# Designed miniproteins, single chains, part 46

Each design is a single chain, and the fold is of that chain. pLDDT is the mean over its residues in the fold that is shown.

## One batch from the design tools (miniprotein)

Design m1670
Fold by ESMFold2-Fast:
Structure m1670 (fold): chain A 75 residues (1-75)
Amino acid sequence: MKEEQIEALEKGKKDAKELIEKYKEDKELVELLEKVIEELEKGIEALKAGKLEEAEKHIKEALKLIQEIKKLLEK
């Protein structure tokens, strides 16, 4: 289960990097995607260290940023 969570977060990082390449001229979108990658990285590191509360905090922040990105892409 924890290993599956790490794999999901790693996929999220890869997907965000692909979106940065696609939308590289959209500075606002790129900044949000870079923040998603940063929070996912911190979440993965916290999960690997067994710091579940810290991991949850970073995952929640990444999800919040993803919602902001979704709003920008819907306009």
Scores: mean pLDDT 81

Design m1671
Fold by ESMFold2-Fast:
Structure m1671 (fold): chain A 55 residues (1-55)
Amino acid sequence: KKELLENAVKAAKLEAELGVVDPKNAEEIKKLLVEEYDVPEEIAEEAAKKVVAEY
């Protein structure tokens, strides 16, 4: 579970660096992780919060 969260955060950061997602938009990050990476919604929400907090 914790490794899933860390991988989701890394994926979100990579997509943000590529300009695919806004690193300040938690909802957009969550949607991307659920739809493109098949991340469970709860994990995607926590990953989005972490990415927004770091940016």
Scores: mean pLDDT 80

Design m1672
Fold by ESMFold2-Fast:
Structure m1672 (fold): chain A 99 residues (1-99)
Amino acid sequence: GGEAMAAARSMVEAARLVAEKIKEDPTDTNAWAAAMVIERVAKENPDDPEALTALGIVYLTRGEYEKALEYFRKALELDPTNEDARQGLEEAEKKIKEK
């Protein structure tokens, strides 16, 4: 037990690291390629709150705030205690409201 949870947490951490690198250098093609891999893998796990959170982070990084909001909401519906999804939701809502 625990190996699957460790892998799922790693996906969110990978998404955050990729997002931070893209924010620092939006021309980093390797970071954008990594974001596409995370999106593909996360879409294969639609009932995993960690995968949905990672997908939300990818859409947030792309500036697709409405899609990010939908994925963070779905992640929180599955796991209301997910702090990464809650923080992502707050950021997406702020970006939408501030437009």
Scores: mean pLDDT 78

Design m1673
Fold by ESMFold2-Fast:
Structure m1673 (fold): chain A 66 residues (1-66)
Amino acid sequence: MEQLVNDYKAGKDVSVFVDAYSKAKTENEQILASAIIRSLKSGKPISEDEINLVDDPEVRELLKSV
């Protein structure tokens, strides 16, 4: 979880998150990777609704700071 947020903040390529999505073992990891992929492809920020789908409050605060 935290690694995906850190990679997103570091401006990693969308391919990193596509790989992460395919390897995700939890629903929260899939939701986070999907939201990042959508954001990078559309150029639109991750929405509050997408952030709220992530149950980890620490990851939510990291995403809100983007």
Scores: mean pLDDT 76

Design m1674
Fold by ESMFold2-Fast:
Structure m1674 (fold): chain A 70 residues (1-70)
Amino acid sequence: SEIIKKLDEILEEIRRLIEEGKFEEALKKLDELNDLFTEHESELTEEEKKYIQERVLEVIELYNQKLLEE
């Protein structure tokens, strides 16, 4: 799916921003991801939704871990 590929690319960008300590930029990208996901949610299969949700949870966990290290 074209949309899944796009969401995956944004998730990788969010991960990089978190690793660089760019938390504000990471949150902006997460908002972009959520907007894109919501816009195309009806076009996604249940498996695709679970895949993206799992990856979103992983980057949120990373964000929280790095924020606590500050």
Scores: mean pLDDT 84

Design m1675
Fold by ESMFold2-Fast:
Parts: structure tokens; sequence; C-alpha cells
Structure m1675 (fold): chain A 63 residues (1-63)
């Protein structure tokens, strides 16, 4: 289920990047191929200023 990944995206929208990373990691533990989980990690890392990790997770989301 994408529920954890959706919660991670909502956490990003609130500026709660640490919570978003935790939720996205839990989503990927349940479904390692979740595109939404990878997008959520990309968004959270971009919010924290880690643009290199953000790009890596975006590339994984598009695979």
Amino acid sequence: ADDLALQAVEAISRGNYDEAIKLAEEALKKDPNSALGHYALAGAYFGKGDTEKAQEYLDKARA
C-alpha cells in the first residue's frame, strides 16, 4: 500500500523533512520498487538541501 509514501509526501508539504524520510524509508521497506516512495525521498532530500541524493532518488523513481 502507498499509504506511508503518501504520508511522507504530506510531511514534505509541511516542511517535516526528517519525518518524511522516515515514512518514505518505511514505505520502501514494504515495497522496494515504490515509485512514490522514491519520489518522497527525493523531495525530502531536496528540502534538506541534498540535491545529489534528491537526483539519485528521482532517477530511481523514473526507472
Scores: mean pLDDT 80

Design m1676
Fold by ESMFold2-Fast:
Structure m1676 (fold): chain A 68 residues (1-68)
Amino acid sequence: MKTVFLPPELVEEVEKRIREIERRLAEKIAEMRRAGVPEEEIRRVRLEAEIEISFIRMEAAIKAIEEA
């Protein structure tokens, strides 16, 4: 369930960081496609962004526990 025990400010910070990663990813993929980069490379870049997002979520959870 999406019930969150994180402080509101931490939730907003996490969401802003994820939105920024998604925005940068979209811009980077558009540039890569314009430059003729192979789809395999684009797929790798997308995977790296997914890993970064997962790490951000994990860090936020740890910080929330430490502040509790």
Scores: mean pLDDT 76

Design m1677
Fold by ESMFold2-Fast:
Structure m1677 (fold): chain A 78 residues (1-78)
Amino acid sequence: PIFFSDTQSSIDGVLQQLLEKGLLTPEEVAALTDEQKRELFERIVEVYKSAAENSDAEGVEPALRAVADETRERLRAG
């Protein structure tokens, strides 16, 4: 590939999407470390990959909510 992907821009785009969907609050996003933001991004990419591979569009929204809920619980625990 000729293009170098900006991983931070990709992560920021995913976080913005979660904020717009109301799955995370701005305060919760601000509390995430760079490592936690990367892990969250990777998990969301996996959700979309799995849904595309299995033609399971209905599974995307509950899986995204589950990832957001797990992220919230990790913030509360640590």
Scores: mean pLDDT 73

Design m1678
Fold by ESMFold2-Fast:
Structure m1678 (fold): chain A 68 residues (1-68)
Amino acid sequence: SDEIIAKISEQLARLHRALREGDFETAREEAKKALELAETLGQDTVEEVKRSIRILAKQHGVPVEVLF
C-alpha cells in the first residue's frame, strides 16, 4: 500500500531526527515502528527498511546494534 510506504518514510524521518539528537531510545522505537509496518507488506520491504536503518545508523556513527 502506498499509504503504508509513506508512513514507513515518516517513521524513518523520525528515526533520522532522533539520531541527530542522540536520542537512542526514541531512535529504537521509530526503527521498530518502521519494521512493524514493513512486515505487513512482506519480506522484500522488511529487507529494504533494514537497509535504510543501517544506512542512517552509519551516517550518524551509531552501531546498528543500537537500533535492532
Scores: mean pLDDT 87

Design m1679
Fold by ESMFold2-Fast:
Structure m1679 (fold): chain A 65 residues (1-65)
Amino acid sequence: SETRQRVLDLLTEARARGVEALTAAEIAERLGLSQSAVSRALATLEKAHVVRREGRRYRLVAFEP
């Protein structure tokens, strides 16, 4: 899915800049997508264990030693 890939790319870029987690609203605003489309993508990615939810924010499941 293009939407899922764009969400992953944004979270990867944000993390590289020191921003560990973003809300669905923040992701929607930055990508120019509806919050509904972003929330559906995030739900799928969370079910696939690619992202984790922390309150209202979502972050990549990443291993750091």
Scores: mean pLDDT 81

Design m1680
Fold by ESMFold2-Fast:
Parts: structure tokens; C-alpha cells; sequence
Structure m1680 (fold): chain A 68 residues (1-68)
């Protein structure tokens, strides 16, 4: 369930970090947004867009939900 989705998303984010496609700070923000149950998907996308991470959040979310 959520643990499987979280593990898949973490592996995806770690791969992006290893390739230098995101910074550790950006990776931490994406993880926080994925774990935040207080916001809708639309609100999370808007927050990611403010810092230029909307594509990375969208990809991580896809990986997360595919693993659930």
C-alpha cells in the first residue's frame, strides 16, 4: 500500500539525485509533498510549480501510485 508507493517514489528520487537532476533540498521537498495528507493533489502541484519542480513531483507521484 502507501509503504510500497513511498519506497518506489524514494528509489525514483534517489536515482534523480544520483544523476544530479535534483538537489537534496529539492528531493526533500518532493518527499514532503508526497507525504502531505493535508493537501489535495492540485495544491501539491501548485506548491511544486512555485519552485520549478512540477514535472519532478508529477513523475514521483506517478511512480508512487503505480506501486500502490
Amino acid sequence: RREAGRAAADAFIDEKLAKGEVTPEQAALIRRLLDDDSRTLTEKAREAEKVGLAPQLAEASRVYFAAL
Scores: mean pLDDT 73

Design m1681
Fold by ESMFold2-Fast:
Structure m1681 (fold): chain A 58 residues (1-58)
Amino acid sequence: MEERLKEAVKELLKKDSVTPADVRELGEKYGVSAEEIAAQLIKENAPAEFIEAALSLI
């Protein structure tokens, strides 16, 4: 579970821009929730735009 979450966040952070749809697609691909992605982005001090995209799905 933790490895899948880290891979989802890595794929998301490779994008030049992020939308809620991108977060949802990666969550489905890796079997992780938008809440888990948002928490991991906060923990990694990701840009606010990425955190906001994940939080918009909650």
Scores: mean pLDDT 79

Design m1682
Fold by ESMFold2-Fast:
Structure m1682 (fold): chain A 81 residues (1-81)
Amino acid sequence: SKLKEEAKKLYEEAKKLAEKALEALKAGDAEAAREHFEKAAELYKKAMLLKAEAEGKDVKEVEEKFEKAYKEEEAVLEKLL
């Protein structure tokens, strides 16, 4: 399906940005790492929503669950950093 193919492309782009975030962390650039991570998370979210649509799932429910999980993980990371 076209939606499944688009989801895979976005997932691959998200992986590349996540790799850039890790390289920035290794270089000691926390600001660049955060920026790349945030962009990776956004693309990953879009990939999940397209996959949900392709599978006939409620896209809004998947989006709401992702937003909740992301905010919970972000809050934990903020306390650890």
Scores: mean pLDDT 77

Design m1683
Fold by ESMFold2-Fast:
Structure m1683 (fold): chain A 73 residues (1-73)
Amino acid sequence: LKEAVEEAVSLLREIRKLVDQITDPEAQAELRAEIDRLGRELFEAYNKGDLEKVKEILQRARDLLERARELVA
């Protein structure tokens, strides 16, 4: 659980750094909102000890990372 949460937090931080490089303000705002939503859900899942939900959020964070990379490229 703790390792998965730490990995998700690290991924969300990296995604935020990439999003800061996006020049399209609409796309940047949309991705920032999604990062904030995932962060909130991660906090709730961690507090409930819901490992399955943390794993789901981790996968969603990985998908968001790929999308952010495409928008920066």
Scores: mean pLDDT 80

Design m1684
Fold by ESMFold2-Fast:
Structure m1684 (fold): chain A 95 residues (1-95)
Amino acid sequence: PTPEQVAEALRAAAETVLRGAESLGDPIIVQGARKAAELLDKAAEAFRAGNWDEATRLVQEAYDVLLEAGRKAGKYEEAERIVTEAFRRASDLLA
């Protein structure tokens, strides 16, 4: 894939994370999802700039932030499903 396609996929993942969190309606997970989406948007910008190491780190941070929010909310499995759905959607766009 091109850097532009990867950036587009990461933005789609960010949107999926936000929508999934809103559907759950848990304030802790919604807050975590907002932070995760911000990190995924920064990762998309880093990929377009050719800063692959920073982009990879930001994606991992986004993943960790959302899962930690799930742990705090007592909804780890729900947060894990949101992460899985977001990356599945990104992967589909890159296929």
Scores: mean pLDDT 85

Design m1685
Fold by ESMFold2-Fast:
Structure m1685 (fold): chain A 54 residues (1-54)
Amino acid sequence: SGFELIDRMFEAALSGDMDAFERARRELEEYLARHPDPALLEYLERKQRELSRG
C-alpha cells in the first residue's frame, strides 16, 4: 500500500540508505499516479513533522 511505501522511504532515510530511499520514492510516485489519495499526502506530512520534532 502507499502507507507502506512511505514507511519504507522514511526507514531508508533514517538508515542512510539512499538507494533504498530513491527506490521507495519512485514506487510511491508511481503508486500515487495510479491511485491519488489525499490521506497518503497527510500521512507523509505527519511523518515529516515527526522527524522534525525528533
Scores: mean pLDDT 79

Design m1686
Fold by ESMFold2-Fast:
Structure m1686 (fold): chain A 55 residues (1-55)
Amino acid sequence: MPSREQLAEEALALLQQLHPDSRLTPEQRAALRDTLLATDSAEVTVRQLRAELEE
């Protein structure tokens, strides 16, 4: 099973894929990753972003 850290990285990758013209800076990526880990919401975020990419 993927770790919370892996899910957070996947969420960031999916977000970048969904919004390709909205490039995240390394500092913005780090801040979002930290937020996902702190709120334990990475898995929910990954599922939501995957649904948006498929629809």
Scores: mean pLDDT 75

Design m1687
Fold by ESMFold2-Fast:
Structure m1687 (fold): chain A 73 residues (1-73)
Amino acid sequence: MEKEVEELKEKAEEALKKGDIKTALKYAAELHRLGAYEESKEIAEKALEKTDPADEGLRIALQYLIQESEKNL
């Protein structure tokens, strides 16, 4: 579990560095599924900062994931 969490976090950070917000969202959602709520929230917050303000769908999905992660912290 810990190794899987770290690997997903690294892949999410690489996606964020490349500007691939959709891929970062996928990895943040997988972190949430594994119960890694703190890591999921961290990645989702970083992704939200890099998201185009006009992309309402991505912004809503990221905000929802952050809120759900906070409920479990």
Scores: mean pLDDT 81

Design m1688
Fold by ESMFold2-Fast:
Structure m1688 (fold): chain A 71 residues (1-71)
Amino acid sequence: MADFYRELAEEYRKKGDEASAHTYLGLSHLLEGDPELAREHARKALEIDPSNRSAEAVLRAAERRLEDPEG
């Protein structure tokens, strides 16, 4: 699953869609258990395209994971 989103991010990067590439990299990191990197990539995607709803969803998920992490 995480590898699928990483592959999808590479496809968007090839198309020059850096915002979508960062969004899917963030989602991949969330699924791999790295919410800090997921948050960083989601923030970068929103800096490039503030209307990217997928990036906003990834950011919210990463922030929730960081505020209430399972030990």
Scores: mean pLDDT 80

Design m1689
Fold by ESMFold2-Fast:
Structure m1689 (fold): chain A 111 residues (1-111)
Amino acid sequence: IDEGERALAAKDYEEAIAKYEEAIAKDPNDWRAYRNLGEAYLKMGDYEKAIEYYEKAIELAGERDVEAWINLGEAYLKMGDKEKAIAYYEKALSIQPDDPEAKANLAKAKA
């Protein structure tokens, strides 16, 4: 991947972030918008911001957003916090025991 492709992708994430921020401004309880905002920051390598927005999504949705629990684990794993990553993947599996993404991520984190 060349530098031009990376710069274009970063701009696409900034545009996505602006759209999700607008969605939150219209509906502050839109937990899906918070989760999507977290995903955009995760892809940009801003793990601290990703965690902040995933925590907001979980605060609003709780166990309804299993993906936010999985993504929170991934963000902590990328920051080197293996113990927190494992705990969040186990939480996701407690909500949805057959989630293939949570199972795969848990196995990877325990390796």
Scores: mean pLDDT 81

Design m1690
Fold by ESMFold2-Fast:
Structure m1690 (fold): chain A 68 residues (1-68)
Amino acid sequence: SALELLEEYAKLAREDPRLEVEVIGDDTLVLTSKGALTRLIGLALRVIGESDELSASLKGDTLTLTRK
């Protein structure tokens, strides 16, 4: 499900201490990087490639994943 997928990405992101992870409600995951932009780009590409249930938006150093 989209919720389970968001929880998996949140867990994966929390393994990198350069990423700040915020979960908003049951449908949005916000990842902010401090010097790890390449990691955010990699996560965004993975989401786009693996799931039609999530939308990815990368603005500056912040990646937002939202349930469709």
Scores: mean pLDDT 78

Design m1691
Fold by ESMFold2-Fast:
Structure m1691 (fold): chain A 65 residues (1-65)
Amino acid sequence: VEKAVPALINLLKHESELVQLNAAEALGKIGDERAVEPLKKVVADSQQSDRVKFAAGVALKKIAA
């Protein structure tokens, strides 16, 4: 689902925390390597909420599995 991955990566920067959480979860479930770098940026972003950073970390684990 190539079109979904770019859209979900964009949603990681959405103003709504719930949308960001859903995007991270969906990217982890899809398991596409293109999401690895964007998710790593979310985890490293000091301005991002801890909840979203945690979800991005879980997604990275799922992609690596």
Scores: mean pLDDT 79

Design m1692
Fold by ESMFold2-Fast:
Structure m1692 (fold): chain A 61 residues (1-61)
Amino acid sequence: EEELLAEWKAVLSTYSIEEIEMVLKHLRKLLEQARAAGDTERARLLEGMIKVAEEYLKEKK
């Protein structure tokens, strides 16, 4: 979990602002699907990934 989020932040550092925004749209769709399916493990991971991407985007702007 923490290791995966650290790798995710490293990947985000290679992306442009536009690419990060596109990824955020995709992750939010996946989160809605996970919540609808009752997949709490996946939902928690996706929430973490979205938060990291949003914070990174805010810092990069």
Scores: mean pLDDT 79

Design m1693
Fold by ESMFold2-Fast:
Structure m1693 (fold): chain A 50 residues (1-50)
Amino acid sequence: ALAFYNRGLAREALGELDEAAADYAEALRLDPSFADAWDGLRRVAAAKAA
């Protein structure tokens, strides 16, 4: 889970929002209690809506 979360953070920083969302979603598939991955997914969803 952590490796996907870290990759998601890197992709989010690069503006690769769809790729970041996929990585955060994969982290949550492996660990649904991973609060930081939920926060990442919510941030990316908000950024895509703006």
Scores: mean pLDDT 80

Design m1694
Fold by ESMFold2-Fast:
Structure m1694 (fold): chain A 86 residues (1-86)
Amino acid sequence: SKLEEFFLKELKLAKEDVKELEKDVKEGLLSEEEVKELEELKKKVEELEEKVKKGEEVTEEDLKELLEVSIELGILHLRVAVRLST
């Protein structure tokens, strides 16, 4: 389905965003609060990936959750980028 194709593409991007932010954590670029936010977002990404691996049907609600996670990951990236630019 088009929903599943879009979801899988967005899930791949979210996984890459988590990996990049985990590198930023190792470099000391995230605050203690932002590290906790990232760990919560990582858990949500892993839960959505596990659902796909189990062959469960992707719902519109799952897509909404993934998009919300992607927005929050984007905000963390923006915070890091602003700190590196100033």
Scores: mean pLDDT 86

Design m1695
Fold by ESMFold2-Fast:
Structure m1695 (fold): chain A 62 residues (1-62)
Amino acid sequence: ASAEQIQKAERGAKSTREALLAVGASEEEAERAAKQVRDAVLAGDGKKAMEIATLALSRVGG
């Protein structure tokens, strides 16, 4: 992956982790979702990354 793709993936992962922790997710749940978002962004699948983040947040809020 390019340096730009890596930076985007890391920012997406960090934002997902911070958002999940802010709504009361466990560190394990936040890290898992962040890793999945990072991997999806690195694969060029921004739609999947957004779905992963949205589903994780919905699970904690429900």
Scores: mean pLDDT 79

Design m1696
Fold by ESMFold2-Fast:
Structure m1696 (fold): chain A 91 residues (1-91)
Amino acid sequence: MAELEELKERLRRLAEEFRALGKEELAKKLEDLIRGRISAQEAIRALLKATKNPVHATAIGILGAALNLEPDEAERYRLAVQAAELTLEDL
């Protein structure tokens, strides 16, 4: 469980950075993911919609496709963290 808790902590920090940038909807999506209110697929979809850089958007699309094949919860959170970090670079 240590890896999953580390990834959730990274998502909490990313949510705070999105909130600081006025991206309240994205911050809330990451918080809802941590609380189990939405799927990682829903979170990545919101991140993809917010990403304007076409290279980063393509990478996030690939992460979303990988998520559809990933049964491990920690790895699904890792994919969401990577997507959120790419979106944050574009803000």
Scores: mean pLDDT 85

Design m1697
Fold by ESMFold2-Fast:
Structure m1697 (fold): chain A 102 residues (1-102)
Amino acid sequence: MENDEKALLLAEASAAGRIYWEALFEKRWDVRDEYAKRMNELLKKAKELGIEEEAALAFYTQMSPEYIIEKYKASPETKKKIEELFARADGEIARLRQEAAA
């Protein structure tokens, strides 16, 4: 469904934003630049879906997975994919923090 596509895109934008801001804080310019590029690609897709402004907000404000799931009434399959996206983002953030602590 179109709402599931929008929910997944916003989840990807929010997850990318979380990693981007952690990379910026840790001065990991390589990871920061990777996720800036990723966000530009997501914005192009968001424009096609009519949610470019929401995708930008998700990236910059770290929009919660719970908010996205509820707003778009994500299907159980899409909810699982969103939860997996945020779990992967949490793993990448933990890795950046471990590398900074070494």
Scores: mean pLDDT 84

Design m1698
Fold by ESMFold2-Fast:
Formats: structure tokens, C-alpha cells, sequence
Structure m1698 (fold): chain A 73 residues (1-73)
């Protein structure tokens, strides 16, 4: 579920965070996660490097944009 994916991003484990972002990138319209990712980036600063990696390297352009917007907030 979407809630489980967002919960996985709160994990301190980098592998779990990357797997959750990969799963979000495979969902229809990952851009809808931009606001949730922005809130997580503000409240969980350890996610900022992970989101920066996704913004540059993820294969889904909608997720790259959502991650970029999250970091810009």
C-alpha cells in the first residue's frame, strides 16, 4: 500500500528507502507523492541524500520531478 511505502522511507536502512522509492516509481502517477515526499524530507532530513539520488538517477521522470520538488520545499 502507499502507506507502507511511505513508512518504509522512514526506515534508517538505506536499502529499504531505495526499495520504497523504486516501488513508488512503478506506481501509476508517482507525481502524486510529491507533497508527501516534501513533508518527509522536512521531518526526516536523513532522506535528503536518498531523494537527491532519486531526483538525478531514477528512470521514471515523474518520480525524478517529485523528488526534486520535495528537496526544493
Amino acid sequence: SEEELLEALRSPDLGTQLAALAAIGQLPDPSRFAEALAELARTHPHLRPVLAYAARHHHNPALREAARQALDS
Scores: mean pLDDT 79

Design m1699
Fold by ESMFold2-Fast:
Structure m1699 (fold): chain A 107 residues (1-107)
Amino acid sequence: AEELAEEAERLAEEARRAAEEGRGREAARLAVEAAGAAGEAAEAAFKAGDVEAAEAAKRAAERAAEAAVAAARAAGEDREAVARAAGAAAGAAGAAFLAEKAAEKGR
């Protein structure tokens, strides 16, 4: 769970860097991977009832959501990249929600 959260944060940071460099398609792909990793971290924390893992997953999901927004802006007129970034943002929001429920379950 914690390792998945760390991977999600790393992927989110790489996505933000790609977006800052104008690489919208790469940023969108990395944002999708970050959202996926955050979702896996949230699910693992929920199954384990691990509050610390849930808090880490929530932070990772929030980072993934920020990266998805940056990727969408960098994608501009690239409709496929914008769609991937929007999907990543939705996935990150779902991960954050699950992580919050995981934290509540562990308390």
Scores: mean pLDDT 86

Design m1700
Fold by ESMFold2-Fast:
Structure m1700 (fold): chain A 57 residues (1-57)
Amino acid sequence: DLTFDIRLAKAAGLSDKEAEELVKKAYEESKKQGLSEDQIRLKIREAILKAAEEHKK
C-alpha cells in the first residue's frame, strides 16, 4: 500500500508533497521496468532512505 510508504517518508522528515511525489515516482519507474512487487518495495524504501539521509544531515 502506497499510503504506508508515504507515511514512512513523512516520518523520516519529508513533507507531504515530497513523500507523495517520491513514493509515486519510485513506484511508477519500477512498475515500468517490470519489477516484482518485492523489488518495487525495495526501490521505494531505498528512495525514502536516500531522501531522508539528505534531509537529516
Scores: mean pLDDT 79

Design m1701
Fold by ESMFold2-Fast:
Structure m1701 (fold): chain A 61 residues (1-61)
Amino acid sequence: MKKELLRAIGEVLRALGDVLDAELALKKNPSEEARRRLEEARRRYEEAKKRLEEIVEEAEK
């Protein structure tokens, strides 16, 4: 497995963890700051997924 693929997978998992943490925080105490953090975490997760998809597609050819 290419090092790039493993790194990309790691970034997706890290970003997903951030999203889950932000969603739990928002459920415990709904606030503007918590919503903003969730939006930022979701944006990073989508970016990480896009990078992973590009690497997977290139590897498959």
Scores: mean pLDDT 80

Design m1702
Fold by ESMFold2-Fast:
Structure m1702 (fold): chain A 82 residues (1-82)
Amino acid sequence: SPMDQMNSLIDQFSQSMDQHDYDTAFSIQQQIIDLAQQMSVSQQQQLYDIIQTQYNNSTDPQTQVMLSNLGTILQSLIDQQR
């Protein structure tokens, strides 16, 4: 399902950030955004909530910046798809 694929991408994104491989994390972020465009608004909101939870649990400034940027893009996508 799209949610199963999204969960896999989120796991890969988290691993890349944990390893401070921000180039790989950025590439995965683009894949997350591309997949999110194919999902329902409800699923996009669930994804946004997951990313906000990861942001709140992060103490690394660069990871926080990446999660904040992704959250902003997802919120814009949700607003455009209404």
Scores: mean pLDDT 83

Design m1703
Fold by ESMFold2-Fast:
Structure m1703 (fold): chain A 102 residues (1-102)
Amino acid sequence: NVLEKMKEIVDELRRLESGPPSQARRILELLLELRELSKDLTPEEVEELKKYIRENLSDPNLQELALGLIDGGYRSKSLSPEEKAREAERLAKVRALLAKHS
């Protein structure tokens, strides 16, 4: 039920996209969660989620960022062990940066 959970995250992003700047951290946390969860999607589920994002997010910048993060997470399935290790390091660094901006 990963796809349904991801659709719920998109629904929360839709609610937050017109919110105050104080919610920017929450938006980033949800976007990172979408990236991680997209690793477990099939190609068909990725396309369904991309369609859901295009239909439910109205901010073009947020839509583009969400679509890019979904693609990045999904492509992680085809990474070599060395590429997976580098991706894990990059994501850990991004999460550390997010924690510093709280």
Scores: mean pLDDT 74

Design m1704
Fold by ESMFold2-Fast:
Structure m1704 (fold): chain A 80 residues (1-80)
Amino acid sequence: REEVLRKAREQGEKLGRKLAENPEVLVPKLRELAEREPLPEVSELLLKAAEAAEAGDAEKAAEYLAKAAEKGAEAELERE
């Protein structure tokens, strides 16, 4: 469990940093993903990551995407 959550967090953090580097390309895709996300908590974190990336805050974008990935992984583990 902890290993799965750690890996999800690390993947989310990497994506958040890339999002801040290329906000013009990646932010629209992330907003579309958030609209299709069935979990409100994850959707909200994806939108916050997009806002942070648009503001040029790479650290906050990484933090929010890491939290979104971790929450998504927790939901999948509960389903299994």
Scores: mean pLDDT 76

Design m1705
Fold by ESMFold2-Fast:
Structure m1705 (fold): chain A 75 residues (1-75)
Amino acid sequence: KAEELIEEARRALREGDYEKARELAEEAVRLAREENLPNEVIAEALGVAAEAYAKLGDLEKAKELREEAEKEQAK
């Protein structure tokens, strides 16, 4: 479920639909956390969300999400 949203978000990024990519990636992060999925999946979803925010020009939010992804991988 969350992994499917990550894949859809990546597809949206490839298609240039950055708003859709952000929405899908944020939903993937929320769902992965709610379902207590492995840290690697949460980190992946956060990374995709960060890329979507960067493409939208929100570099501060992108940096925050990348730092969160790194913290998840460090657990």
Scores: mean pLDDT 84

